# Designs tried in a protein design run: designed miniproteins, single chains, continued (4). Part 57

Each design is a single chain, and the fold is of that chain. pLDDT is the mean over its residues in the fold that is shown.

## One batch from the design tools (miniprotein)

Design m13970
Fold by ESMFold2-Fast:
Structure m13970 (fold): chain A 90 residues (1-90)
Amino acid sequence: DEERAYRLGAGAAAEAAIRAYERGERTVERIEEAMDEELRRVEEELRERHRDDPELARRLVEAARRGAEEAKRMILRSLLEAGLVEPRPP
C-alpha cells in the first residue's frame, strides 16, 4: 500500500545516506546525490514490479518519493546541525 511505499522510500534514502557517509562523503551535495540515486532505483523497481497495474505503480512511486523527500530533509538537517557534513557552497 501507499504507507508501505512511503516507508520504503524513506528507508532507502536513509540507508543510502548512511552508506555514503560510511564511504567518506562529507558534503550535503554528495549525500543528497546518493539518496536521489537510490530513490531512482526504488522507483524503477516499483514500476517493473507493478507494470501490469500502472495506476498502482504510479501511486506507489509517488508515495515512495514523498517518504524519501521527508527523510532527506530530516537527515540533511540533522547532519548539518551535528557538524558531520559540510553545507552546500554558496
Scores: mean pLDDT 86

Design m13971
Fold by ESMFold2-Fast:
Structure m13971 (fold): chain A 68 residues (1-68)
Amino acid sequence: SMLQELERELARLQATRTVLDSAIYFYERLASQGLPVDEAELRRLRQQRREVNARIAQLDRQIAALRA
């Protein structure tokens, strides 16, 4: 069903967010210790997380509408 397809897409995006969160956390920990980090890569990861979060929010709204 369309609902099951959207729920599977949501699960995949949530997994992607977890990977991005882990990578961002790793770089932020290095920076907090005064160690060199790729600041351009960190900015790209944060932008990707924002895009993934926006898509998750959109899917959450679509799923909620279908359940109503």
Scores: mean pLDDT 90

Design m13972
Fold by ESMFold2-Fast:
Structure m13972 (fold): chain A 80 residues (1-80)
Amino acid sequence: DPLLDFLVDAVEEILKIHQEAVKNKMSIEEYKKRVIEAVERIADKHGLPEEDREFLLKKVKENPSVIGLEEAVDELFRRR
């Protein structure tokens, strides 16, 4: 399932960004930027439909966190 594969990869990448942010005292704005860029790249990698990609990016921009990502993916699954 491309959406599940996307979720697993995106969560792993966000956790890596979080570890780097803590180690390097990254600003909240830089952290948000890196999370958004990672979600966009990974969604493209897994070939998610354009409508799903736009929805995920909108939601992650509002809440750039693992929780925000999981909520957005859960909403897409409920629409199936």
Scores: mean pLDDT 84

Design m13973
Fold by ESMFold2-Fast:
Structure m13973 (fold): chain A 65 residues (1-65)
Amino acid sequence: SSRSEFIVTEAVRLANDLLLEGRITEEEKQAFVADVQANPSKYTVDQIVNQRVQLGIEDIKRAIG
């Protein structure tokens, strides 16, 4: 539970940063956060926290098409 809460919190921060920089849309942000909330075990701490921007964008593109 605490791991899932941490991953979701960091994913929201990542998505907000990407949105504020104009790198993703609001729709892509919502899709990414929803995927992380539904599948927190799919994501590692390193992917969200340390690799941040690049993996977030790639995962969003794969989810949306």
Scores: mean pLDDT 71

Design m13974
Fold by ESMFold2-Fast:
Structure m13974 (fold): chain A 103 residues (1-103)
Amino acid sequence: DISSLSDSEILNLIKKGLSPEDKEKVGELIAQFDLLLDQPETVLVPEDPLNPTPENFTEVERQDALDRIHAEIRKILEKAGEKEGLEVFDKYYAYRTGREPPK
């Protein structure tokens, strides 16, 4: 059960087998994802959904930001052939959001 793992352990599983550049990018994206989830849905609005800066936040913009981050992580993992990492991230997404991961 992924919920029994630390965030660091989950990150290592997701990034396993990636290049150093992809590890950095995926780690950054997951940090942004976690930051968005830990904030109230209407408190902070990112200037860029993939690189949020502090601004007022709407639920629609939050959902868009989460979906964009998921899509970018999926793209990196699929391009690298890391299907296990994608599966772990999808479980992490479901664990953190209580929702199914995007298509």
Scores: mean pLDDT 70

Design m13975
Fold by ESMFold2-Fast:
Structure m13975 (fold): chain A 70 residues (1-70)
Amino acid sequence: MSEEEIEEIGEELAKRTGISKEVAKAAVRRVLASDGVFTPQQVEDFAREQGISKETAIRALATAVELLKK
């Protein structure tokens, strides 16, 4: 997937979840790297790295999976 496609999906994700575009792009890249499968530890690591709550991380990653399947 191109960086331009990641930016477009990240912008839509940010709009839906209220997170920053940079956090949204990071979520899209994590979904691509993990083929849409996350362990609880990976969710916690993402939340800590981005400075967001675990609840926000779950929503961001789940929304990224949904957007990438469409």
Scores: mean pLDDT 79

Design m13976
Fold by ESMFold2-Fast:
Structure m13976 (fold): chain A 104 residues (1-104)
Amino acid sequence: MKLVAEATIELEPRRGSGGGLTFTAPEGATKIKVEVENISDRPVTVEVEVVDANNQVLARKTATLEPGEKVTIEVDAKPGELYGVGVRNVEDVPATLKVKVYAE
């Protein structure tokens, strides 16, 4: 798998605080893997979603992550299409997340 996008996302201490990134699936890609790592010094609970160009949710996962833990989502992809990753705070505590997107 090739790394195609990454971002550090700061979530405010508010339920529904969100951030994300967009990326284009590279030529030949049939799958996308999204890793979201808690790089905060505390446990955080976040919702992660992958959406297509029309904002249709392809996959969604809620996870409680200890410092250094990751949640992973895999979706099928079409080469050249635009996708988005959204991360949202489901708690009233601040969160800092590292998001990495891989394609295969």
Scores: mean pLDDT 86

Design m13977
Fold by ESMFold2-Fast:
Structure m13977 (fold): chain A 100 residues (1-100)
Amino acid sequence: SLEKLKEITRELLDIAGDIVEEVTRLRQSPRPLTPEEKELIDAFEEAMKNPAKSLKDFAEGTLKLAELIYKVTKSPEAKERYDRAKQLYEELKKIIDELE
């Protein structure tokens, strides 16, 4: 369980890194942002202002941002990242529920 928890944590951090890169790219856009892109940036800024208090909160926040990126980009890569974030969040919930 600890090894699995470490793997989930590492993969969530990798996804969070990809999210930071995507949001940074959008912020540097020379064109006006769409409403969906503004929602993504606002959600990201709120998450940075109010950092997660637990690994579960971090996973939930990461999942929400991955979903918003998929809605904005509609790319296969963003969909795969969103689907993986969902799997990691569900697996993390099971591990936490078993410890409580």
Scores: mean pLDDT 84

Design m13978
Fold by ESMFold2-Fast:
Structure m13978 (fold): chain A 97 residues (1-97)
Amino acid sequence: SSTEEAEEEILEELERMARATGNEMSEEERRAARNLLEAGRLLSEGSDKREVAEKIKEAAEALGIDVSVEELEKLEREELGQKIGELMGLLYRRLLE
């Protein structure tokens, strides 16, 4: 689908950025990127907070961070967006290591 194609293009760009610094994305980093992109998409589409929270949890776990779906569901949508941004920032920093 066009949405999946757009997410794949962003993932390919992240992989290019990693390679430009002499690195390669791990399977865990790819999983984190995919789930964060999906979480952002679901949030922008007005999807249920639980669906967004589940994607954030999968991304966080791939980055070695423990997080509860139940606690994420208590957050406002703007706070969920901030959490996605924080995890994407962490992923970006790891790609430059």
Scores: mean pLDDT 79

Design m13979
Fold by ESMFold2-Fast:
Structure m13979 (fold): chain A 87 residues (1-87)
Amino acid sequence: MSEREKVDEAIRRQLEEIKRLLADRPEFAAEVEEILRRVLETEKATPEEKEQVLKAVVLAAQSLRAGDDATARTALAIARRLAERME
C-alpha cells in the first residue's frame, strides 16, 4: 500500500469512529465529515498534509469528549484552513 493509500485508509477509519463518537453533536460531526471528505477527494495533497488535517480533527474530537468545546472549535478551524489550502 502506498503512503497516500495508508493515510486515506486511516482518514476513512477515523471518520467512521468520529461520526459514532459525535452522534449527539451533529453540527460538529457534519463539519468533520465535510473536512475529511475534502481531504480524501484531493489528488494534490501530500500524505503529510493529509496527516496534519487528520491530527487536527482527532484533537477536536478528543477535546469534545473531554468537554472542552473551545479547544475543539479551534482545532476544527485549523483543520478547515489546512484542507482549504489543498484545493
Scores: mean pLDDT 80

Design m13980
Fold by ESMFold2-Fast:
Structure m13980 (fold): chain A 64 residues (1-64)
Amino acid sequence: MKLTVRADGDTLKEALAATQKKTDEAIAKLKEEKGWEVKVLYRFGSADAESGKVRAVAELTATE
């Protein structure tokens, strides 16, 4: 199974930190509740200059 975690922030640093926190929480929850193996495939951040918001994304693969 593939999962995508996203977070927005006012700065790239904040968006990346928020995405990392959500990723860590998702991994912990899936391991503890489901017993699944979880791997982080990638993460990146992008800035929307027009809106002033930054988005960070992480993709995870979970295996039963």
Scores: mean pLDDT 73

Design m13981
Fold by ESMFold2-Fast:
Structure m13981 (fold): chain A 106 residues (1-106)
Amino acid sequence: PLTPHEQDLIARFTAAARALMARLGRDSLTLEEALALADEIVADLQARNPDMSQETIDIIRESLHEAIREMAARNGGRIRLSDIPALVELYLLRLTDKMAEEIQKS
């Protein structure tokens, strides 16, 4: 089950990736482009949710970065539009693991 914040982040990242690929005339992003896009989307999430802790924002950013890096490694350093569903699945797995670990530390 996804929270409204997770659903919004995923939808915004997917839409932004599609729009960037269309602007660039490509069907894939480089690792650097995907990481920069992720940082932009996370910064927007933080700005819209000022009560969200820095720890939560860091976990979201790190989880998304790890999913992007793993997907890029599978695709010769690139993220294709067709890879977005698998990237989302990896992100959610990473996020769940990190949030569970943080709760256990608290």
Scores: mean pLDDT 81

Design m13982
Fold by ESMFold2-Fast:
Structure m13982 (fold): chain A 74 residues (1-74)
Amino acid sequence: SEEEVLARIIEIFEELAAGRLSPEEALERLQELFKENPDISSIVGNAAAVALASYAAGDLAGFERVLAVLERLR
């Protein structure tokens, strides 16, 4: 379900923020998740991409704002 996919995306980003995943590992997990769930909303997919890009750029405030949007969607 979309709720399960959202929970998995949030889990991936929490592990990234905790330093348990590299940005590269987070990207790989997100890509596999989206391949397995091609019916996921483009809004969710785009938000996940923006969150990862913000984190990689050192924009932690932007990352947190997008993560909050993802949490509101579940």
Scores: mean pLDDT 83

Design m13983
Fold by ESMFold2-Fast:
Structure m13983 (fold): chain A 91 residues (1-91)
Amino acid sequence: SVIVLLGELRLPEGTSEELAKEAQEFLKNFSPDVQAGEAGFNEKLKRYVIPFAVRGASEEEARALAAAMQKALEEKFGVKPELVLGALVRP
């Protein structure tokens, strides 16, 4: 069975739209088990947010892949995104 973890990566306040779009494209190509959405500016948070869904064989694997995405963004772009985990679903 497959677990799907929904969540979002919140880029730091002050991140440019250009960097947010580059981060979006990077995440879209990160893993076949990652489905990244479009980066959007959240006016309440005053930052860009990228929604995602991650597939894993277990909750632990899905969470590990989400954490790997966060770390990969930090390493690639030199930003510290906040990882927010949402619903776990069985498709």
Scores: mean pLDDT 88

Design m13984
Fold by ESMFold2-Fast:
Structure m13984 (fold): chain A 77 residues (1-77)
Amino acid sequence: SESEELYKRAVELIEEAIELARKALETGDEKLKLEAEIKLGIALIIVGVLKKLGELSEEQEEELEKLIEEAQELLSK
């Protein structure tokens, strides 16, 4: 379904944002931090849409919340 594809895309974007944020912290590369912030921002829009539509399982919502928290913690440093 479209919702399953959007869920997978949101997970991919957050995982990419986490990787880029970690690299930015290690290297001091502000462009990597900006790219991570953009990817997280897009993922948050997708997650918001999926939550509003009720298309997420409890397990999917928990996974997304954990990944978002990790990304936000890294980007707050």
Scores: mean pLDDT 88

Design m13985
Fold by ESMFold2-Fast:
Structure m13985 (fold): chain A 94 residues (1-94)
Amino acid sequence: SHMEQLRQEIKEIMDETKKKVEELVKQKASFEEILKVVEEASKRIAQLISQIPDPLEQQRVKREVLSEVKNLSEKLKFSEEEKKALIDVVEKNL
């Protein structure tokens, strides 16, 4: 279905972004560069979410994205300030 295709595209962007962030952390890139990657991904995901016709499903997907960002930030052991900055950027763009 069209909904399944949108969810799959969002999942692919999320998986790609996670891999990119993990690579940047491994390379000891600046937090500003990581934040930019997450911001750009959030904007792309927001465009796809806007195409979902059901407002309740839009909210569900937004919660899923935020949960994944929180999980990634815990896994990569970002500071509390960095975790907050990542979540704030995602919330602002979704």
Scores: mean pLDDT 88

Design m13986
Fold by ESMFold2-Fast:
Structure m13986 (fold): chain A 68 residues (1-68)
Amino acid sequence: MLSEEQQREVLEGMALIVAGIERVRTKTEPIVEVVETPEGPVYLVHVPATGKVHRISAEEGVVVEPAP
């Protein structure tokens, strides 16, 4: 099992990768937000050009909102 520190590092890395891909793809700057929850940190990557939000968490991995 990943420690809390390792889990946070993995989630941060995933958020940066998603943001990087969306930045190149849309030619706009995504907004990366971190929300602390009882289940751990959740990284939200907002893509203004498309209106999509990529949610990255330990429980669900990478999920695109509004499509669960």
Scores: mean pLDDT 74

Design m13987
Fold by ESMFold2-Fast:
Structure m13987 (fold): chain A 64 residues (1-64)
Amino acid sequence: SAKVGQKLKVTLPDGKVLPGTVLTDGVPCLVAVESEDPELRALVLAASVDTENKTATAAAVKPC
């Protein structure tokens, strides 16, 4: 599992890549994304995290 507070690149379901931060290290792993769009900043995403490459692939988008 990723560590809480770990910074990584998050690939959204639509293929966009944004900087993000791990919110939880459990299952599902939750991440927040960093964006100038307030709608995207409000999202909490369930993601598959690659801790070695510091990347995550989001499976679904959920507003927080």
Scores: mean pLDDT 70

Design m13988
Fold by ESMFold2-Fast:
Structure m13988 (fold): chain A 66 residues (1-66)
Amino acid sequence: MLDFVGKNVFDHLEELKKAKRSVLVIGTNKKPSKEEIERLVATLEEGDVLVIFDKNGIIHYAFRKE
């Protein structure tokens, strides 16, 4: 599991570059919806990383597909 939740996405961009493909999504809410997460995760391939963060850059969800 990626230990980025609660951290600022801009401070961790170099770590995210190590993924095969990084999907960065800006959310309007503090907590992304379960449906939004499930839809985004379904588009990921092995080695992809999904990060959902707010307008202040704070990460609310981070997932690496293995």
Scores: mean pLDDT 70

Design m13989
Fold by ESMFold2-Fast:
Structure m13989 (fold): chain A 56 residues (1-56)
Amino acid sequence: DEIKQALEIIDNGGSIEDVASVLKMPVGTLRTLIENFGFDPNSKTDIRRFLENFSK
């Protein structure tokens, strides 16, 4: 599960670039998607919240 791997990356201090790599998308696309869901792509807390929405 790519979402679970992305959450583990963020929890271990990884970057948004590492998350984008695991999710197989460009980092710019991931940033835009996070912003469209009302989160801050520069906040690790918000990136984590965004990912949690997809791990339901």
Scores: mean pLDDT 82

Design m13990
Fold by ESMFold2-Fast:
Structure m13990 (fold): chain A 107 residues (1-107)
Amino acid sequence: SAEAKKELLEFLDKLIEGLRKEIEKEKNPEKKEILEELAEKIEEIRKKLEEGEISPIEAAEEFVEALIETSVKLYKIEHPDASEEEIEAAREAGRAMGEKFLAKLKA
């Protein structure tokens, strides 16, 4: 819907602004690079949504996947000795949270 598109664009704009501020404060160069890649992915999702290339639900799905991958990359930096099982458990937890987020969006 038009309202869902507007609400998601406003949400993504606030996230990009907040993320860019966190990037400026980040002192770990590897984490900074990961956060910069996330910001660029969210900006691309926003552009595709604004231009009508993807639906609001497709944009939300791409956003959730970007968050899951970013969370896993950050987890690996903070927990270098983490097992593959622990990393997959973190990924599955992220997917479950993402599914709850997507379920709240109306078509």
Scores: mean pLDDT 82

Design m13991
Fold by ESMFold2-Fast:
Structure m13991 (fold): chain A 88 residues (1-88)
Amino acid sequence: GPLAEQEVTPTPELKAVLARVGITSDTLTLAEIFRAVLELAGREKLFDPEDQRLVRATDTPLGRVLGEDFDVSDLDALEARILAHLVP
């Protein structure tokens, strides 16, 4: 939707997480943040082996920012978690 293409500024904490997948830009779209979160979860093997819609991020940098467990298919909930870590 239109919000997915809006340019946003991550907090320093979220920016550090995004840097783990090579994103160093000061601003990016919500869609790019969603993609980066999914890419990081895949690279760090954080998807639940029984249900790949679930990310198990306990004791990870991602979990410290977005929360320890979340469902990536619940786009509204994931958007709300990301919006909490954006600079106004």
Scores: mean pLDDT 78

Design m13992
Fold by ESMFold2-Fast:
Structure m13992 (fold): chain A 64 residues (1-64)
Amino acid sequence: MEEEVRRALEEAFEALRAGDLEAAQRALGKAIDYAQRAPSLSRETVERLLEAVAAVAEAQRAAR
């Protein structure tokens, strides 16, 4: 479960770097779904998830 969260987060960041906001939103959605089903997550993975949420939200504001 945590490995799936980390992969989905990397997909989200790669999509953000490519300027693909829709793909970034879908990847973040997958990461959140995996995280909700995980019995436990490391503090590092939780921090990375929050970073991704903030980055996607910022990109959405910039795109209006």
Scores: mean pLDDT 81

Design m13993
Fold by ESMFold2-Fast:
Structure m13993 (fold): chain A 89 residues (1-89)
Amino acid sequence: DDVRAAAEKVLEKAKELGSEEAAKLAEEALETGDAEQLAAAYLINLGTKLGETELGRELAKKILEEGISEEIEEEVLKATAPIVEKAIA
């Protein structure tokens, strides 16, 4: 099952990152095969990784202060692409 296989990898990453919330959601996705629980765990892992980077923290500050403009959206996509690749791998 694609969802359960992905949930196993997301759970491993959540444990490495120390995210108890992501680990719990990934464990539930492993048991239920629920794609929404898997997506939530994955997004929490992405947020944790993004927060660890200087660029990610700078982008988060800009979004909080200015909202999302087209320019900031492009910067977010550009910054998150390597993190997404690492989180999936």
Scores: mean pLDDT 70

Design m13994
Fold by ESMFold2-Fast:
Structure m13994 (fold): chain A 63 residues (1-63)
Amino acid sequence: SMAEQEAFQKALDLAKGIADLLRANGGTNITITVDRERHVVTVTATTAAGDFTVTIDGSFFLL
């Protein structure tokens, strides 16, 4: 549905914002992994504090 696509786009936009902030603050090995079927986006990076991982579920933006 259109609402599911919009929710997924919000998850992607948030993931890109997180990746940009990590890069600006010295993060390396930054990867965005997209699971289109599950509407899940995962951001991983290496930081001075260690490995970083965040998972964004697009369905959260639906309800």
Scores: mean pLDDT 84

Design m13995
Fold by ESMFold2-Fast:
Structure m13995 (fold): chain A 79 residues (1-79)
Amino acid sequence: EVPYEAFSDVDVERARELIERMREAGADRIEASTPVPVGARGRQLIGLTGYRDGEPVYGALLLVPDLATAEEIVALAAE
């Protein structure tokens, strides 16, 4: 079972740190979900899943301030 850790008000810099931590911990691939709008102020929810040898090993739920930030984080995960 992969525990998904929740992080609130995550900016691009914080998301980059989390992605780097997943890679350092052995994730060979990171996938970002499609951003989901939550609340009234344009906030977005993104799931990040780190995979090793095709198996999910790390998970994070990120609440981000806006769609532009969410799109930048999705692009970072694809690097």
Scores: mean pLDDT 80

Design m13996
Fold by ESMFold2-Fast:
Structure m13996 (fold): chain A 69 residues (1-69)
Amino acid sequence: DILKLAQEVVELYERLREEVLKLSNEEKLKVVEAVYIAELILEDPSYVPSEEELELLRETKKLLEELEK
């Protein structure tokens, strides 16, 4: 479920915002891009994410879940 993936990424980012600031510049950019895409998915019902964008969301979710530990 694409909507669930987008929601989970946004919720993880909101909880881990301070932890994200401690990441490398490369990882911070990846998180910011993923959150932007996730917000587009949640706000615009006509937005169809690419497979590359969905993979970025999946990778970012995994990264944020590791930060939560």
Scores: mean pLDDT 84

Design m13997
Fold by ESMFold2-Fast:
Structure m13997 (fold): chain A 74 residues (1-74)
Amino acid sequence: MEAEELKKRAEELAKRLIEVTDDPGMIEIVKTLYEEALKYADEAEKTGDPELLRKARFYIDALETLLEVAEKRK
């Protein structure tokens, strides 16, 4: 997956999470994971380092897991 697609996926996941949770603590975690995903995806795009792309995917996977947890709470 290209860095641009990862950034778009992170945005979609963060937006959905903010819509399904009203917990301030969860919102802060979502923002942190989203910012890390964007940071590593942007660095991967600039450097071509596959390890940075892997880190971006890791944070996106964490966002997907949080969305599953948040949806189960409500």
Scores: mean pLDDT 79

Design m13998
Fold by ESMFold2-Fast:
Structure m13998 (fold): chain A 90 residues (1-90)
Amino acid sequence: GEKEYNELVEELKKTIEEILELVKEILNDENASLEKKLQAIAAALRAIGLEFELELIEKSSLSLEEKIKKLKELLKEAKELKEELEELLK
């Protein structure tokens, strides 16, 4: 219950921070194509959206089970986004 919720919140926050650091790396790479930089910007905007969705979920009157379900969905999206950015750095 509460432990799973807290662990999901922390993992999501950490994953978003990691996404934003990868975006900075791509944007600061003089050898990165315009297309890669545009993909990095799109990823940053999506990560900002995930931060807002997390805040709304935390402040909502939703049940603990519903919050956990939504956090799992956001974390899946964040992990997929991070993987996409890691591929751009290869």
Scores: mean pLDDT 89

Design m13999
Fold by ESMFold2-Fast:
Structure m13999 (fold): chain A 72 residues (1-72)
Amino acid sequence: SLIEEAKKAVEEAMKKLGLVEGKDVFDIKVEPTTIAGQPAVLVTGTAKTEEIAKALETAITGDGIQVKLKVG
């Protein structure tokens, strides 16, 4: 499923970047959404810094996966 593929993409991106949930990123959620009328997945959460948010947004690539992280 797209959700399982998106979860895997998040895990692989975090592993590649050496990021840890609860330390570098918080409350990561993977939810169904729609992009241009097509089924898609939205990844949300909070990154500790703007650089971490940008790195994750860049590293998480996949057809139908959209990443929107807050910084704080």
Scores: mean pLDDT 81

Design m14000
Fold by ESMFold2-Fast:
Structure m14000 (fold): chain A 91 residues (1-91)
Amino acid sequence: MKEKYKELLEKVAKIAEKAGLKVVAKRAREGKLSLSDLLEMVEKGLISAEEAKETARAYLEVLVEEGVITEELAKSLLEAFERALEEIEKR
């Protein structure tokens, strides 16, 4: 796992834990945080859309480096994530 991604996960974990999202906090510390977990944190006003995008980008970069997904799929997933963030912000 990239050091930058690990630092972002720890930041997210601390915010989630303080907000009572114990399962999300545990997933973040274990490196198992999902894009859906990030969307939930933005919807609850716990992190900004910018912070969520930074974490999602770092996560997708790790998946590409590990050979789990292609660069093209990572780009498509990030674009879908950004659209989901726009819909949350319109609420």
Scores: mean pLDDT 79

Design m14001
Fold by ESMFold2-Fast:
Structure m14001 (fold): chain A 95 residues (1-95)
Amino acid sequence: SEFAEIREEARRRLEELLSEFPLSEEQRERLLALFDEVLARLEALLRAGEITLEDVRRALERFLALLRQHLESGEDVNARAEDFVARMRAGLAGD
């Protein structure tokens, strides 16, 4: 499955990103859970035919970039998967 390959690559990149920052165990678990929730939402949209595999790749690249930005600023990441996915869909409709 191409989706499984995208998921595996994104997970690896996330773990590499998280290793660059002095995060607590609880912070790491929360961010991994957020990632899993975003993936589940993207998979549901893909199965419904609402987005493409390329949209999934771009969404995950954007997720990782936004997460890096937050971690570099020292901000606590307290985000919901639904809010992230809604922002991505709005961006796709606006472009």
Scores: mean pLDDT 77

Design m14002
Fold by ESMFold2-Fast:
Structure m14002 (fold): chain A 75 residues (1-75)
Amino acid sequence: MKVYTINTSPEKLKKVAEAGAPPHEATIISPAEELKENAKYWAESGASKITVESSLPSAAAVEAENQAFAKKLAE
């Protein structure tokens, strides 16, 4: 499952990880200044595959992915 993180905070990432096992795949979309820290966080959290995308999806697409991810963690 792909997880999008746009202008995300460490608190949001921590909450997602605490809801269950981190995703095997993570797609990071964030400002260049935060990109390295976010990638490190996902790797340390146990993601086996991390991809970085240059394009930012719409806010609606981010919400849809976050909702789908939360549903998968609740299964």
Scores: mean pLDDT 54

Design m14003
Fold by ESMFold2-Fast:
Structure m14003 (fold): chain A 102 residues (1-102)
Amino acid sequence: MMKLYKVIVSTEDEEVALELARRVYELAKKIEGVLGIYITERDGVYRIIVLADSEEAAEKMKKGIEEIISKFPKEDQEKIKIEVKEETDPTTLKGAEEMLKS
């Protein structure tokens, strides 16, 4: 059974979001099981979303991102939030599962 995980990094600071996106993208190239990265903005909140095909890949991304955040100035670190969620959208899960079965 395929499980998808999201690592979400959010900030209200555009410059911090852009630098985070750059560093997260470089990190993702080194971690097996990362399926994609996308960025969303809603109501001035920037979210960098990493999709992983396993809990292990999601945890590796989270730890790497926490290390990236630790290298920012302390005032910028306070502006950044990180969370990990299982992807529970049935349409996204079904689409991924059908691609694997074909």
Scores: mean pLDDT 77

Design m14004
Fold by ESMFold2-Fast:
Structure m14004 (fold): chain A 91 residues (1-91)
Amino acid sequence: SMEEEIRRLREEIEELVEELEEIAEELEKKTTPEKLEFGVLAGIALIAAAVARTTAPRLNLEELKELVEEMRRIIELIRENAEKLEEELEK
């Protein structure tokens, strides 16, 4: 049913929000005055989590599917940038 599909997508969004919050905590731990960019990425992760959490309750089935896809893309983008930053700052 549509109600079951919406519930599943909302649960998936909550899981992705938790993943973004975990990423933010890890990036915050790496943040120093010499590596402020990790803190910026942590901030982006927290903003993405907050936006997803506040918008998800008002979205229909199609919009929820789009939000899941967008959240996954943002998570990949944050992880890729964190890896590149770690490589550059260790040299």
Scores: mean pLDDT 86

